# Designed miniproteins, single chains, continued (4): the designs that were tried, part 114

Each design is a single chain, and the fold is of that chain. pLDDT is the mean over its residues in the fold that is shown.

## One batch from the design tools (miniprotein)

Design m15948
Fold by ESMFold2-Fast:
Structure m15948 (fold): chain A 80 residues (1-80)
Amino acid sequence: MRKLVIGVGEGGREAARELQEQGGLLLEGDGVNSTKSFLRSKTEVGAIVSPSLASAKEAEELGKKEGVEVTIAETKEEGL
């Protein structure tokens, strides 16, 4: 199953960067548009940094609809 971590705030950004160092695809910007880019990439693990919790929630709904395991992370530990 594909995995996507959506980071919000500084701790969420740290989680996203750690996943990038582990070979995950990191995308920054609008959560929904970044999630669409992840879905097109066909990578197993992705991380995005969302500007707001509301954008992160919309991205989570889109990812779950497409069969992706989605986690919203506000701390490094929540994303890893």
Scores: mean pLDDT 73

Design m15949
Fold by ESMFold2-Fast:
Structure m15949 (fold): chain A 56 residues (1-56)
Amino acid sequence: SAAEEAKQQGEKLLKRAEQLRAISERMRSAGFDEEGARADALAEQLRKEAERLFEE
C-alpha cells in the first residue's frame, strides 16, 4: 500500500540521517566545522522528510 511504501521510505531516510549525524560529529571532531554543519543540515532535512512520510 502507499502508506507502507511511505513508511519504508521514511525509515530509509531516518537511517541516512543517522549516518549523516555520525559523519557530522566526526567532521567537527577533526576540525571540519563547516563540512560538519552541512552534513548536520542535510540530516535534519532527511529527518523532517521522514516525519512527513510517517504522517501520511
Scores: mean pLDDT 84

Design m15950
Fold by ESMFold2-Fast:
Structure m15950 (fold): chain A 64 residues (1-64)
Amino acid sequence: SQEEAMREAVERAVAHFAAELAAPSTEVRDRIVTLAINVFGREYPDLPIDVELVERLVDEAIAA
């Protein structure tokens, strides 16, 4: 599903910023959102990106 594919993109983005998440900030969160969007868009160029879904999934992943 699109949500499942987006979760995978978010997981990869969070893993890329794992060290920076030791000191989380709005800048780090925004960088993770941007990377997740870029990862998803690269894999699925013809699919629309639900930015609100990306932001929610990133915020959930950071809070966990």
Scores: mean pLDDT 83

Design m15951
Fold by ESMFold2-Fast:
Structure m15951 (fold): chain A 93 residues (1-93)
Amino acid sequence: MPSKEEIIKEVEEAAEELRRRGEPHLARLFEEALEEIRKAETEEEAHIIALATQAVMAVEYEEGRELSPEERERLLKEAREKARENLEKAKKE
């Protein structure tokens, strides 16, 4: 499992790369996730936030448009719940 420090580094690098590529709206998604990851009390919570952020980025690419802040918040919440379920299933072996 990635450490919280590794997750922070990966998300920071993703945000920086997106800004270099001229995709500031996607970079902002990862930058907002970084603030929440830094506040996460466990590595598992940090990982859930990172996975949900990547899932929402994929939706924006498929739609070919910038999602509204309200749409992003809803999708992030749903993606976090799904990521939590998937991680809990992995623990039951």
Scores: mean pLDDT 80

Design m15952
Fold by ESMFold2-Fast:
Formats: structure tokens, sequence, C-alpha cells
Structure m15952 (fold): chain A 85 residues (1-85)
């Protein structure tokens, strides 16, 4: 959806990578996040990363620092297909 794509672009923008931003614009995105863009924007960056990664079915996030979560998000956003579980 348009909202899901906007959320992925928000995460990509916060990672400060033009390559990732361009990939998200071109990526095939399937599924819907159970959160609006407005609600997502109100979250701290760490919580945005956790919501995003959990939505993609990524587990074992406990104890990971924000830099590790950013790297995981960058890897996820670099995929040609982005599927929400």
Amino acid sequence: SEETKKIFLLVAERLHSKTIIENVKKAEITGELPISVEEFEKLPFREQLLVFLRALGITSLEGKNELTLQVMAAIALSQKKLEIV
C-alpha cells in the first residue's frame, strides 16, 4: 500500500543511504503494516526499527543495539521484494 511504502521510505531516509532509498522506490512491496504512517512517525527511531524488522518476520532482536538494528534494516531494505508477515 501507499502507507506501507511511506513507512519503508521513512526508515530508508533515517539510514542516510541514497542507494537504499532508490531501492525501496523500485522494490516490490507486499502486505500491510498494522500501523499508520502517522503512528509510526511518532515512535522513537529504535522502536521504528523494531516494528519494521518484526513486521518482516525477523526474530532474535533482544539485546541488539541501535546500530545493529540499523544494519539489519539496511540489509532488509536492499532486497528486491519486501514481504510483510
Scores: mean pLDDT 82

Design m15953
Fold by ESMFold2-Fast:
Structure m15953 (fold): chain A 75 residues (1-75)
Amino acid sequence: SLEEEARQAEREARVLRGEMEMTKAGYDSLAKYAEKINPELAKKIREEGDKKVTELRSKFEEAEQRYRELRAQAA
């Protein structure tokens, strides 16, 4: 059903949002630790984290768009 598909898309978006938050927090923590040793390494860690978060954001936006379209069809 459209309702089930919408619920699945909503869950997928929620999971992806959680993954984005966890990924950002993990890289932020690692970068803070690295700053004590090598500031240039900390910068690279943040850049890698930003890249991974951007990739997850694209997937999140796709899931959100699918959810919105399914909700519109159900209305």
Scores: mean pLDDT 86

Design m15954
Fold by ESMFold2-Fast:
Structure m15954 (fold): chain A 87 residues (1-87)
Amino acid sequence: SSLEQELEEAEQALLAALFALRRTRSEADLGAVMDALRRVVETLVRLGRRDEAVRAIQGVLDWLATILPPARVARAAEEAARILEEA
């Protein structure tokens, strides 16, 4: 499949994971959000769209800040920084 199709599938998975996390607030669903974000970031970087990968991370972290304590958002930000470095 094309990288663009893989990006669309990854973005849909991220949206589904964000919706589930909003409902459950569980650590497992937060893990699913971070896994889905990794797939979006890795696909965007492979497409040469690193600036969009940074914006995707910023958007997810901003949204998480509306539902999670600051200390947990800080840990998610550290994980997201590692995802971007590894991509």
Scores: mean pLDDT 88

Design m15955
Fold by ESMFold2-Fast:
Structure m15955 (fold): chain A 69 residues (1-69)
Amino acid sequence: MKEIKEKLKKEAGGAEKIPVDKLGEVVKKALGLSDEQAERVQNLAWGRAGGAPEVSIETAAESVKEVLG
C-alpha cells in the first residue's frame, strides 16, 4: 500500500488529489498497469468519488489495491 501511494504521488507531481478522468493514465505510468487494469482502477475510483471530479491519493491507492489484490 505505502509503495503504491508513493508512486502515485510522485506521478501526480506531489499533488494530494488526482482528477478521476486522468487516473487511468497516472496508474499506467506510475505502476505499469495494463490498459484493462487501469480502466478497472478508474471505474472503481469513479464510483468512490460519488460525482467529485478528483479523488485523494488514498482513494486512488485503495482502488489499485482492489484491482491487483
Scores: mean pLDDT 80

Design m15956
Fold by ESMFold2-Fast:
Structure m15956 (fold): chain A 85 residues (1-85)
Amino acid sequence: SKTSDLLKEFISEYNQLFDQIEDAIRRGDLERARALVEEMRRLIEEYDEKFKEVETDLGTLGQVNGLISNLTRQLDALEDEIRKS
């Protein structure tokens, strides 16, 4: 389905950015880490809109929204780590 294809694409892009953020934090490049966090927030917003455009089943959309909420919470934790560094 279009939703399944978007989900695979989203998770792949999210994981790549997440790894880059963690690497930037590990290297002490906090400016890069902050820029990548902002890029990831834009990625989450972009895919949230795409899911709403292609998915008509409210149950499936609810599951996707739950995933987005969890990933946003993980990103908030990374941003907090950057702020404390």
Scores: mean pLDDT 85

Design m15957
Fold by ESMFold2-Fast:
Structure m15957 (fold): chain A 65 residues (1-65)
Amino acid sequence: MKVTDEQLDAFKEAGEEYAKLASPVESARISLDIFTRLEELLSKGDQAELDALINELKAQVNAMK
């Protein structure tokens, strides 16, 4: 399995929306967590885990709106 450009774009979009809504501390915290998890997912090529991460981030963005 391989990470697609579409998955990376969706992840980036959700991350940018979260950063706009979250406090600076919350934004920094999730950015560190997300970068760590993304590096692991990219090395594994696990599409299901990446999709779950993207959906989790989107859910957090929607909760903060």
Scores: mean pLDDT 68

Design m15958
Fold by ESMFold2-Fast:
Structure m15958 (fold): chain A 88 residues (1-88)
Amino acid sequence: DAEKELEELLDEMGERYAKTGNLAPYYPVMVDLVKIAKKVGAKSVELTAQSVVDFMNSLQIPSNAEPDKEILEKLKVLAKKYGVELEA
């Protein structure tokens, strides 16, 4: 279930953010999560992730921010499973 797997990744990123207070490692992952959600038709995840990306953009997150490696690897597994090419 694509929607459930994407929601679980979104929730894990939220939990990590709550623990650290740092959004920057999740910005590139959130951008690519929107792409996967659009491709698979997971509208709820798409809208939630896009809202977070829009908020992060308002914070001027640096484009060179290092992504959370564990979260990025989970995203890559989902992208490969659903046939989406990532930029992160």
Scores: mean pLDDT 79

Design m15959
Fold by ESMFold2-Fast:
Structure m15959 (fold): chain A 60 residues (1-60)
Amino acid sequence: PLGPRARYIRDAARARYPDDPEKQEAYIAAVERLLVREVTENRRQTVTDEDVDRAIAEAP
């Protein structure tokens, strides 16, 4: 559902957990949950690059 940002998030997951596909998937799911929370709770319609970078930093 993230379109062009999906690749960026997957690349971050691979960099963080290069040999662990299960942790990569968990990380991607955590980033996506943080982004959904951010736009829903703050009533924003657009996800920004700053939101993605913050979610990447906060995800385990």
Scores: mean pLDDT 74

Design m15960
Fold by ESMFold2-Fast:
Structure m15960 (fold): chain A 105 residues (1-105)
Amino acid sequence: ELPEEIVKVAEEIERRLRAGEDIRELAVELLDLAVEHGDATTVVSAALLLHREGASEEDLERAIEYLEEILKKTSNPNAQKVIEAVIRALRERKPVEEIAREERE
């Protein structure tokens, strides 16, 4: 189901991560390809990679904007919850597990 372009970039990211190499540019490429192909799951994954790897504020804000657009089009409550948690994690610059912990209260 994933476009070959997305698979290729994702595989390169995995290879570079195992080698301890910087993947921020590839994560931005993955984000842009996911948006182009309308793949909401890959947009979420790319946004989390950018957040984890300490991407620029500009790249994180762009990822947040894409996630907000996806959220508006998402009707599945569980998917909405995940996207909202990721947006909060990126905005607050916190790990997603910390956001999930705060929401448990």
Scores: mean pLDDT 79

Design m15961
Fold by ESMFold2-Fast:
Structure m15961 (fold): chain A 87 residues (1-87)
Amino acid sequence: SEKEKLLEVLEETKKRAEEDPRLSEEDKRLINEYLEQLKKLAEENNLSPFEILRKASELAKEKGIKFSRQAEQLLMQMGLEIAKKVE
């Protein structure tokens, strides 16, 4: 299902973030918080992957979360993988 593919990409992204030496500990914390929000939205709602990403992005803005360039690049890669796997 689309939900299962989305959750798979979120878990893979979490592992990449934890193993990426270019990311600071703060970057890893912020990425993990963002991924947990995405996972919760995916599990609790019948929203499309696009709507889940949009809602999580708005919540991150409300919390004042600012990602580094490296963190943004990792999250962009995640978005591309979701777009490729979920149609």
Scores: mean pLDDT 79

Design m15962
Fold by ESMFold2-Fast:
Structure m15962 (fold): chain A 71 residues (1-71)
Amino acid sequence: KVVKFDSLQALADHFGLDTIDPYSIAKKLNANIHIRMSDGSVVKINPDGTESDGDIDPSSLPPGGVVVEFN
C-alpha cells in the first residue's frame, strides 16, 4: 500500500506521530519512506535505517513531498 503526503509533517499528523524524523517514522511504521529533496532527487529510507535511491517519479511530488510504501 502506497500513501502520498505533501510533507513529513503532514505524514506525522496523519499517523499521530510525535516525530518528523524519516528514519524513526520508517522504523515505527515498518515502511519505506520516499522523500523528494529540494534538488529534485528522491531518497528512499528503509525501516532498517538504510538509504537507497528513490524509484518514484519526482515530478509526482512537491519538494519535501513524501510517499509511504508499506511492506
Scores: mean pLDDT 80

Design m15963
Fold by ESMFold2-Fast:
Structure m15963 (fold): chain A 98 residues (1-98)
Amino acid sequence: MKVGLATIKLGKTFDPNDTSIKAIVTITGEDGSTGTIEVNVGEKNTLTFQGAEVTVSIFRENANITARGPGAGKLKKAVVKIPEEGIEAEAEIEVFEL
């Protein structure tokens, strides 16, 4: 079973109890396709993209990306934007065979 993981450092530590701050996360596939999801700081959200279930959570100093399913091996990178804080950060999605 393939699983994709990324941890993106935000450069700032957020209060996880303040869910008023919105982030936009874009997942890019190896084929150049993109999927975008909104998630608040301190929360998690899930999208289906390229046959993978991609869960995004933003907690303190990190955005965490977990992709599961047959499409997890088709994912390349994740970009997190937090516009009100002027933050844009990215990481490659590392794919593991379990």
Scores: mean pLDDT 85

Design m15964
Fold by ESMFold2-Fast:
Structure m15964 (fold): chain A 120 residues (1-120)
Amino acid sequence: SNTEKIAKEAKEIEEEVKKAIEEVLKKGTTKENLQELLELEKEAIKRLKELLSQLDMSDPKGQRLAATLENIIIQEESLIEFIERALEGKVSEEETEEALKGALEDEEKAIKYLDKLIEE
């Protein structure tokens, strides 16, 4: 279905975001690593918004996926704002690591929910 295809594409985007966050946590929250993550997050939001625009809103499954994608976009936008503050030196390294760990948990929950939608 169109909904299944979009859910699969959204899951691929979330897996890419998850891997990028894991790499920053592994390599350190340097300005360079945070800038690369910021650019990837902004691209992910653009891709998710495009997928959201393609959903069949007459389908109840499409409506549920739309709500899921909207929540994911809100979480990603919040992380972008946090990363921008970190790049400005307005938050500590420890606070940045905690925020990224929280974002990883949100990504894992999103992926799990998308898998459930894909399995119908």
Scores: mean pLDDT 90

Design m15965
Fold by ESMFold2-Fast:
Formats: C-alpha cells, sequence, structure tokens
Structure m15965 (fold): chain A 56 residues (1-56)
C-alpha cells in the first residue's frame, strides 16, 4: 500500500503535464480507501507526509 503511494508521488514529481492528473486522481483514491478502512484523517495525512519526505 505504501509502495503504491510512493509510485503515485514519484509520477506527480516526475511531471509530464499529461500524466499529472491521472496520478493525482490515483493518490486521492488511495487516500479515500485508507479513510474507508478506518484510518483517521490525521493518521493518513501523517503517512502521506512521511512518504513525501522519503521520496524527496
Amino acid sequence: MDEELKELLRAIRASSVEEQEPAKLGLIRLVNEWLDAGESPEAVAERVAALVAEVA
């Protein structure tokens, strides 16, 4: 699951304009799945921030 978020974050960062929107939609979808699974919004935001820092 974290690997899938990393791939989407890398795709967004690698920035071709054509592929940014599908990658952003994929990221939003994964975040919504985590919220549906019972993760708190704070826990999801913290995990996304940690993955962003790791990719940077």
Scores: mean pLDDT 69

Design m15966
Fold by ESMFold2-Fast:
Structure m15966 (fold): chain A 87 residues (1-87)
Amino acid sequence: KKLVEEAKKHLEEARKAIRAGDYETAQSHLDKAEQYAREAEKKGDYKGAANIYEGISALYLSLGDFEKAQEALKKAETLRKKYENAK
C-alpha cells in the first residue's frame, strides 16, 4: 500500500521534471520509483509492482528512451504473470 503510494508520488515528480526539461531530476525520481517497485515485489505485491513499472515505461516513452521503456514494460509483464500464478 505505502510503497505503491510513494512510487506514484515519484512518478508524478518525474513527469513534472520532464515537462520542465530537468532530466537529471526526472531520472532520480524514476530510479526511486523502481526501488519502490522492487520492494513491493519483495513483499508479494506483484500487481502493485507491475503498475509502477508500467508508469516508468510510459515516462521513458515520453523521454524518447524506447529501450528503457521496453525493458520496464517487460518487467511489468513478468510481474503480472507472477501475480496470476500467486495462489
Scores: mean pLDDT 85

Design m15967
Fold by ESMFold2-Fast:
Structure m15967 (fold): chain A 95 residues (1-95)
Amino acid sequence: SMREEIKEELLSLGVSEEEAERIVKTMEDEVAAIDALPEAQKQQILAELDAELASTTNPDMLEQGEIARRVILSDRDTQLELLLEMVKKVLEKAK
């Protein structure tokens, strides 16, 4: 399953079994919360995000905002893949 594939990837990066399970559960909960939002609310969030991104010159905010936009617009499997890539970047910086 996608869940087991994500967990195996985290374990391969040196994350403990307990920590990997917590990360996967958090990712699933976040995706479920986004997917449960009414379309009108998703569009409002996207419009607010676009307005904030149009007014910022901060590269980190631009990168994070683009990822957030992609997560909101994507299907569940793509959302999980995007969140995993963010987690992997955080773990790589910790080494």
Scores: mean pLDDT 81

Design m15968
Fold by ESMFold2-Fast:
Parts: C-alpha cells; structure tokens; sequence
Structure m15968 (fold): chain A 77 residues (1-77)
C-alpha cells in the first residue's frame, strides 16, 4: 500500500501538471493547500493512510477536481 507521503507526492505532481496545462488560479492553489493541510492534520491525529486518502478525495471533490478524485478512488479500490 502506498504511504501518505507517496500519495501526497503523486497528488502534487498531478496538480502541478494540471495547473501548468490549465493555468494557475487561486482556486487551484487553494485545492493544493487543502490536500496538504488535510493530510498533515490527519497524520498528526494518528489516522491510517486509508483514512487520509479518503479525506484527500473528499477535499478534491469539494474543490472541483473530480477527475483526480475519481482516479485516486479507483487506485485505492
């Protein structure tokens, strides 16, 4: 199972690529920050990697990154 750190790096790479193709917006930057903050908060609370990934997916859906959220859900089974 991928670690929370590996998942964060994957999301960073995907968001960076998406931001470059679509152009940077404040909403895209905020979505990136929400993902990191959620992962850090849950790690500090001692949550497992699965719970962290689920929270990240939820935040991505709220921010409008539906395609990325769906891809992560499918990879996690």
Amino acid sequence: MPSAEEIRELIDTRLAAEMKSLGLSDEEIEAHRLVYLTALEMKEQGKDDESIIKAIIEKLKEAGFLDLAKELEEKMK
Scores: mean pLDDT 67

Design m15969
Fold by ESMFold2-Fast:
Structure m15969 (fold): chain A 64 residues (1-64)
Amino acid sequence: MEAEIEAEIARIEKEIGRPLTEEERRIVREAVRHYLENKNSPDATKVVGGELALIGAELEVLLA
């Protein structure tokens, strides 16, 4: 779980070109944790997986 969280944080940091703030890291950790907890349910995995995309969109809005 922690490795998956750190991997997603690193991916986002690479995409936006800066390190995430503590608040942004907390949001990513919560979303990844929620996704992994529901990964074996098709509908739940699809819905929760969408949260990672929404975080990217929210970070883009915060950066604008």
Scores: mean pLDDT 64

Design m15970
Fold by ESMFold2-Fast:
Structure m15970 (fold): chain A 91 residues (1-91)
Amino acid sequence: MSQVRDDIDRARQAARRVRDPGTRRVVMWIVGAAQRMSDPQHSRQLAQVGIDVARRARSVDQAVRLLRQHAQQSTDPVVSGVLQGIADTAS
C-alpha cells in the first residue's frame, strides 16, 4: 500500500526520536501538514522535510532555519508556502 503512508510513518518515527520537545512539536506540525495534503507528491516532499529537520535540528531556532531553507529551495509553491507557514508559527 501507499508509499505516501510509509514516508509519513518514517517522519513520525523520526519525530519521536527528537530530544527537544519544541523541535519535536515543529516536526509533528510538518507531519500533520503532510497528512492533510491532497497531492501525494506534496505529502511525500513534506514528509522528507520532516525527516531532515528531525535529524539535523537541535532546537526550535534551528528547525525554523531549516524550514525557511527548504521553502526557499522548493520549486513547488504549495510546499514552499506550507513550510513558510510552519516556520512563521514556530518563530
Scores: mean pLDDT 87

Design m15971
Fold by ESMFold2-Fast:
Structure m15971 (fold): chain A 85 residues (1-85)
Amino acid sequence: NAKKLAEALAKAYDDVGTAIQEDVDKAPEVAQKGAKEVEKYDKEVGKAFEKDLMKIVETAKEDKEKGLLDVQARLNAAKDVLASL
């Protein structure tokens, strides 16, 4: 179900964004948890998504402001997919 996949993706980006704001060191764990939820709907998408989330987390650790903006941009894209379903 594409809608369920999009919802899982949007939630995972939201959770990572929150973790980056509150404690960036916890963001990798949150990203892995989110990717596991996505894998329940599509294993290949979940694996690719984990890679993308971990890259966002690394960027956020180097530049917290830039990393948060990247998360928000990706979250907005996921929400647009949800709205189209």
Scores: mean pLDDT 72

Design m15972
Fold by ESMFold2-Fast:
Formats: C-alpha cells, sequence, structure tokens
Structure m15972 (fold): chain A 70 residues (1-70)
C-alpha cells in the first residue's frame, strides 16, 4: 500500500537522522577529551549493528512495495 511505503520511507529517514545525531554527539564528546569505556563502545557497536539490520529490512520492504505499486 502507498501508506505503508510512505511509512517505510519515513522510518528510513528517521534512522539515518538518528545515526547522524549519535555520531555528532560522539564527535563532540571526543573533542572535549571524553573517552568511552570498552563496555560503552561495545553497547554502541551492538546498537549500530541492530540499526543497520533494521535499515536493511526496511530497504528490502521498500523495494518490494515499489514493485507492487508499479
Amino acid sequence: SQARLDEVRRRLRDLERGVALLREGLAKLKAQGITLTPEQQEQLDRGLAEVEREKARLEEERRRLERELA
């Protein structure tokens, strides 16, 4: 459906926005001399991996819906 395609596109944009904000925040912490602990780094790496998997899933759904609506 068009509504689902629009939702998938919005979610993809929101994920990209969230990752960009996270990276900007991390860069600011580094500029201030704040270093993440190994545990915090592992949690971030796992979280980013989950986001990348969700993004891949949504991109596949987007392509499927685009084919159905063509």
Scores: mean pLDDT 85

Design m15973
Fold by ESMFold2-Fast:
Structure m15973 (fold): chain A 116 residues (1-116)
Amino acid sequence: MLEELLKKTGKREMSEQEVVDRIVELLRKAGIDLDLAPDSTIEDVLAAFRAVMAREGFPQALIDEAVAFLRDLAKELRKVSTDERLRVARETGALLWLIGLRIEAEILKRREEAAR
């Protein structure tokens, strides 16, 4: 799936800062606001995300899955062209996946609280 999107993009890569900005905005749209320094790296973003998810009480397995997903997304975004349509499609897919993950985590948490 990601490989097919990359094949349809041009030859221009995004800078690390552009990738960081895109992921931070994507997380904000998913309801996750990260307190980051202006010179934050991808690893800083992933560490901040992990800390926020842990504070919200997300299961460790789901946090690990989400961090792995975001790391892979960062690698793919670095290779995408300035083709706005393909970039928007990729970002929209990632946003829907993150929202789904949050819903699943909340359902599991509520079931655990009800069942003890």
Scores: mean pLDDT 71

Design m15974
Fold by ESMFold2-Fast:
Structure m15974 (fold): chain A 87 residues (1-87)
Amino acid sequence: SLDEKAAELLGAAEAVFVVKNAEEYRKLALEEGVAEEEIEAGLEKAKKRAEEAKENLEKLKKWYEEVKDKLSPEQQKFVEEALKLLE
């Protein structure tokens, strides 16, 4: 479904940016009271998802073309920037 493809693209993009900004992710999560062990587990999960996204980059690019008109302009930019980082 298009909703499933959109959700996967947004989740992949989030993982890419969490990995890119790991230091800021740690700072913000600590300020929100998240346990350090949970923060590190979240980062490892994001790393795995970003690696999977890189391996499936062409599939994700195709899915983006199928769903982009259903995404907000902010979501489109977010996904496009993440896909570019995976190149």
Scores: mean pLDDT 87

Design m15975
Fold by ESMFold2-Fast:
Structure m15975 (fold): chain A 98 residues (1-98)
Amino acid sequence: GIEKMKARIEELKARGELTDEQYQFLLEALEYTEKNGIDRAFIEEYKDGKKTLFSARGEEVDLGEGVDGFRKVSYVTPEGKVYTEYSDVLKKRAEERR
């Protein structure tokens, strides 16, 4: 559940395996899940040639190779609607607002 995912995030942060940006992003994703009543949330992250999936159910899956620095957050509502955010798209949008 959400509590297991929080415990995993805090463990990774304590071990120095999360950047401040990654830690903040993961906490924000969980808070969004709790606030909006979304049953499932998962974060797909590409780091050091690895793809890792974090779920609101506390499940972590290493799916193999990927592109470093890529981050994808997906949420599934109780109605089955999927919301997806990409870190690179958000950074580009911030630059366009200057």
Scores: mean pLDDT 52

Design m15976
Fold by ESMFold2-Fast:
Structure m15976 (fold): chain A 76 residues (1-76)
Amino acid sequence: SMEAIATLSALYELAARGELPAELVPIVVEALIKASEGADIDEVASEARRRVLEAAPELEPRLEALTRQHLESMAQ
């Protein structure tokens, strides 16, 4: 889905900006590899988001804002 793509894009952006704790970066990398290998992108995005927010719940508002930004960009 577009939301799954936006979620993975937002997680990648957090990692690339250094806003994601270093220990959580492998979660995002693993998700991107699985998506590139043809895994179900909705399941991959949902699982990566769940794992990141379980470890760092304080990132939820920022992740939600970035996900919305990517969704709006893709909808235009």
Scores: mean pLDDT 86

Design m15977
Fold by ESMFold2-Fast:
Order: C-alpha cells, then structure tokens, then sequence
Structure m15977 (fold): chain A 63 residues (1-63)
C-alpha cells in the first residue's frame, strides 16, 4: 500500500539514492492519488524515520 511505498522511498533517501526516493514519490501520486507535495512530504518523513508522520501525510494528501 501507500505506507510501503513511502517506507521504501524513505529507505532510498537514507541511502542517498535521491532518484529512487523520487520514483517512489511518483508511484504514490500515480497509484494512490496523492498530491505531488504530499507524496514528497511522506517520503521525507519516512527518510527521517518518522513513519507515523509519513502515514498521516499520506492520509491527508488523499483529500
């Protein structure tokens, strides 16, 4: 689901793979109907290890 994509994006971001992190953010937009800004924020939160914030942003970005 959206959480798993955000977590994978966060793992890529922590590994310094900014391109892979961006690709996971794009999948959140395309597959889960998130706004681009919301997807970027969810991946950024997951990159910082804040998975609770990533879930909250993902839920809010579907509005």
Amino acid sequence: GARELAEKGGEAGRAGDSKAAREYAEKLVEEHGMTPEGADKAVAAATNGDYELAERVARASRK
Scores: mean pLDDT 79

Design m15978
Fold by ESMFold2-Fast:
Structure m15978 (fold): chain A 56 residues (1-56)
Amino acid sequence: SRQEEERRRLAERVEEALRTGQEADLSDLPVDTGLDEETARRVARVNAELERRRLG
């Protein structure tokens, strides 16, 4: 479905950002609360990592 595809793209982009060390622009990927546990954990983890890098 559209929402499933959006969640996959969001997760992929976030993981790729962590892997390559590049920040991912997540603001253009509107995702409703409802991510499965696995995807939510990945997004949260990568988001925390990116925050650390931003804060420096």
Scores: mean pLDDT 61

Design m15979
Fold by ESMFold2-Fast:
Structure m15979 (fold): chain A 75 residues (1-75)
Amino acid sequence: SEMESFKNYLKFEIEYKGMTPEEKKLLEERINILLERGVTVEDLKARIERELAWLERVGAPQERIERLRGELEAL
């Protein structure tokens, strides 16, 4: 389910990235807005995949690329 995928995404960000309570709240608010707008997990994956491809093309820092890959894998 989309809720379960979003929970996995949040768990990844909290557990592996060391998010603060404030950062967690902002992320939860962002996910809730996406759910209210009817955005699917597939839509988010496609968006993240496009952003990842762009970051790789422009030679973005490896830390940013790895964070985005982690988000994609968690979804």
Scores: mean pLDDT 71

Design m15980
Fold by ESMFold2-Fast:
Structure m15980 (fold): chain A 96 residues (1-96)
Amino acid sequence: MEALLNDDSPEMHIEVHLRGGEVEVKVSSVKSKTSVSFRGPGDEVVERLRPLMEAAREKGIKVTVTIHFDPSATIEGLSGAELEEQLAALRAALAA
């Protein structure tokens, strides 16, 4: 993650995949094509993304967030309501 914040690229893309009760995140620099990914429970992913988003905002980096939900995925750990709550919390954290 730190390598993306030290890039001269003015733009950063964050792809979020919701699958089987876990959240997978890929953070990419648009200019350098550098990417990092991590996976875990939604709350842990939000806590990892929050300082990255704050640092990107301080540096004036444009951030684009794309959220992918695969409806064919088996969501054993989360109900539909819990998944929507996790998604809303993630959107709020990335917007703040």
Scores: mean pLDDT 61

Design m15981
Fold by ESMFold2-Fast:
Structure m15981 (fold): chain A 60 residues (1-60)
Amino acid sequence: ELPLPARDEAEIAEALKVGTWANLISKSPEEAAQLIREMFADPEKREKAVAEAEKRGLLS
């Protein structure tokens, strides 16, 4: 399988940092997802960040 582009790897790392922070300060997974979305102006990056946080269990 082809490796992920370096840009996508950096986006995932940033999403994990934001997801962890959002999960700590939010009272629900929906609030955490919304906080993650607000950290990214680019809609594509926004959806990738939320999806990655969900895969890592930060939004459960």
Scores: mean pLDDT 66

Design m15982
Fold by ESMFold2-Fast:
Structure m15982 (fold): chain A 67 residues (1-67)
Amino acid sequence: LSAEEQALLAEVEKAIADLLKAAEDEVAAKGLSPKEASAVFQAAYAQIQALVDAAQERLAELRRARE
């Protein structure tokens, strides 16, 4: 992997961890029930999936730019 590709993967990994922590913190701070907590985590998982999809497309662009 190039330094740019490694930086992108590290950024995505951090963003995923931050999203999961934010969801956990929201559930704890609001004292949410298991049903409400499930909705918060489902929203976080949807954001993670979109982030992964965008990162895969960006990685493909970086590879094309290098020919």
Scores: mean pLDDT 81

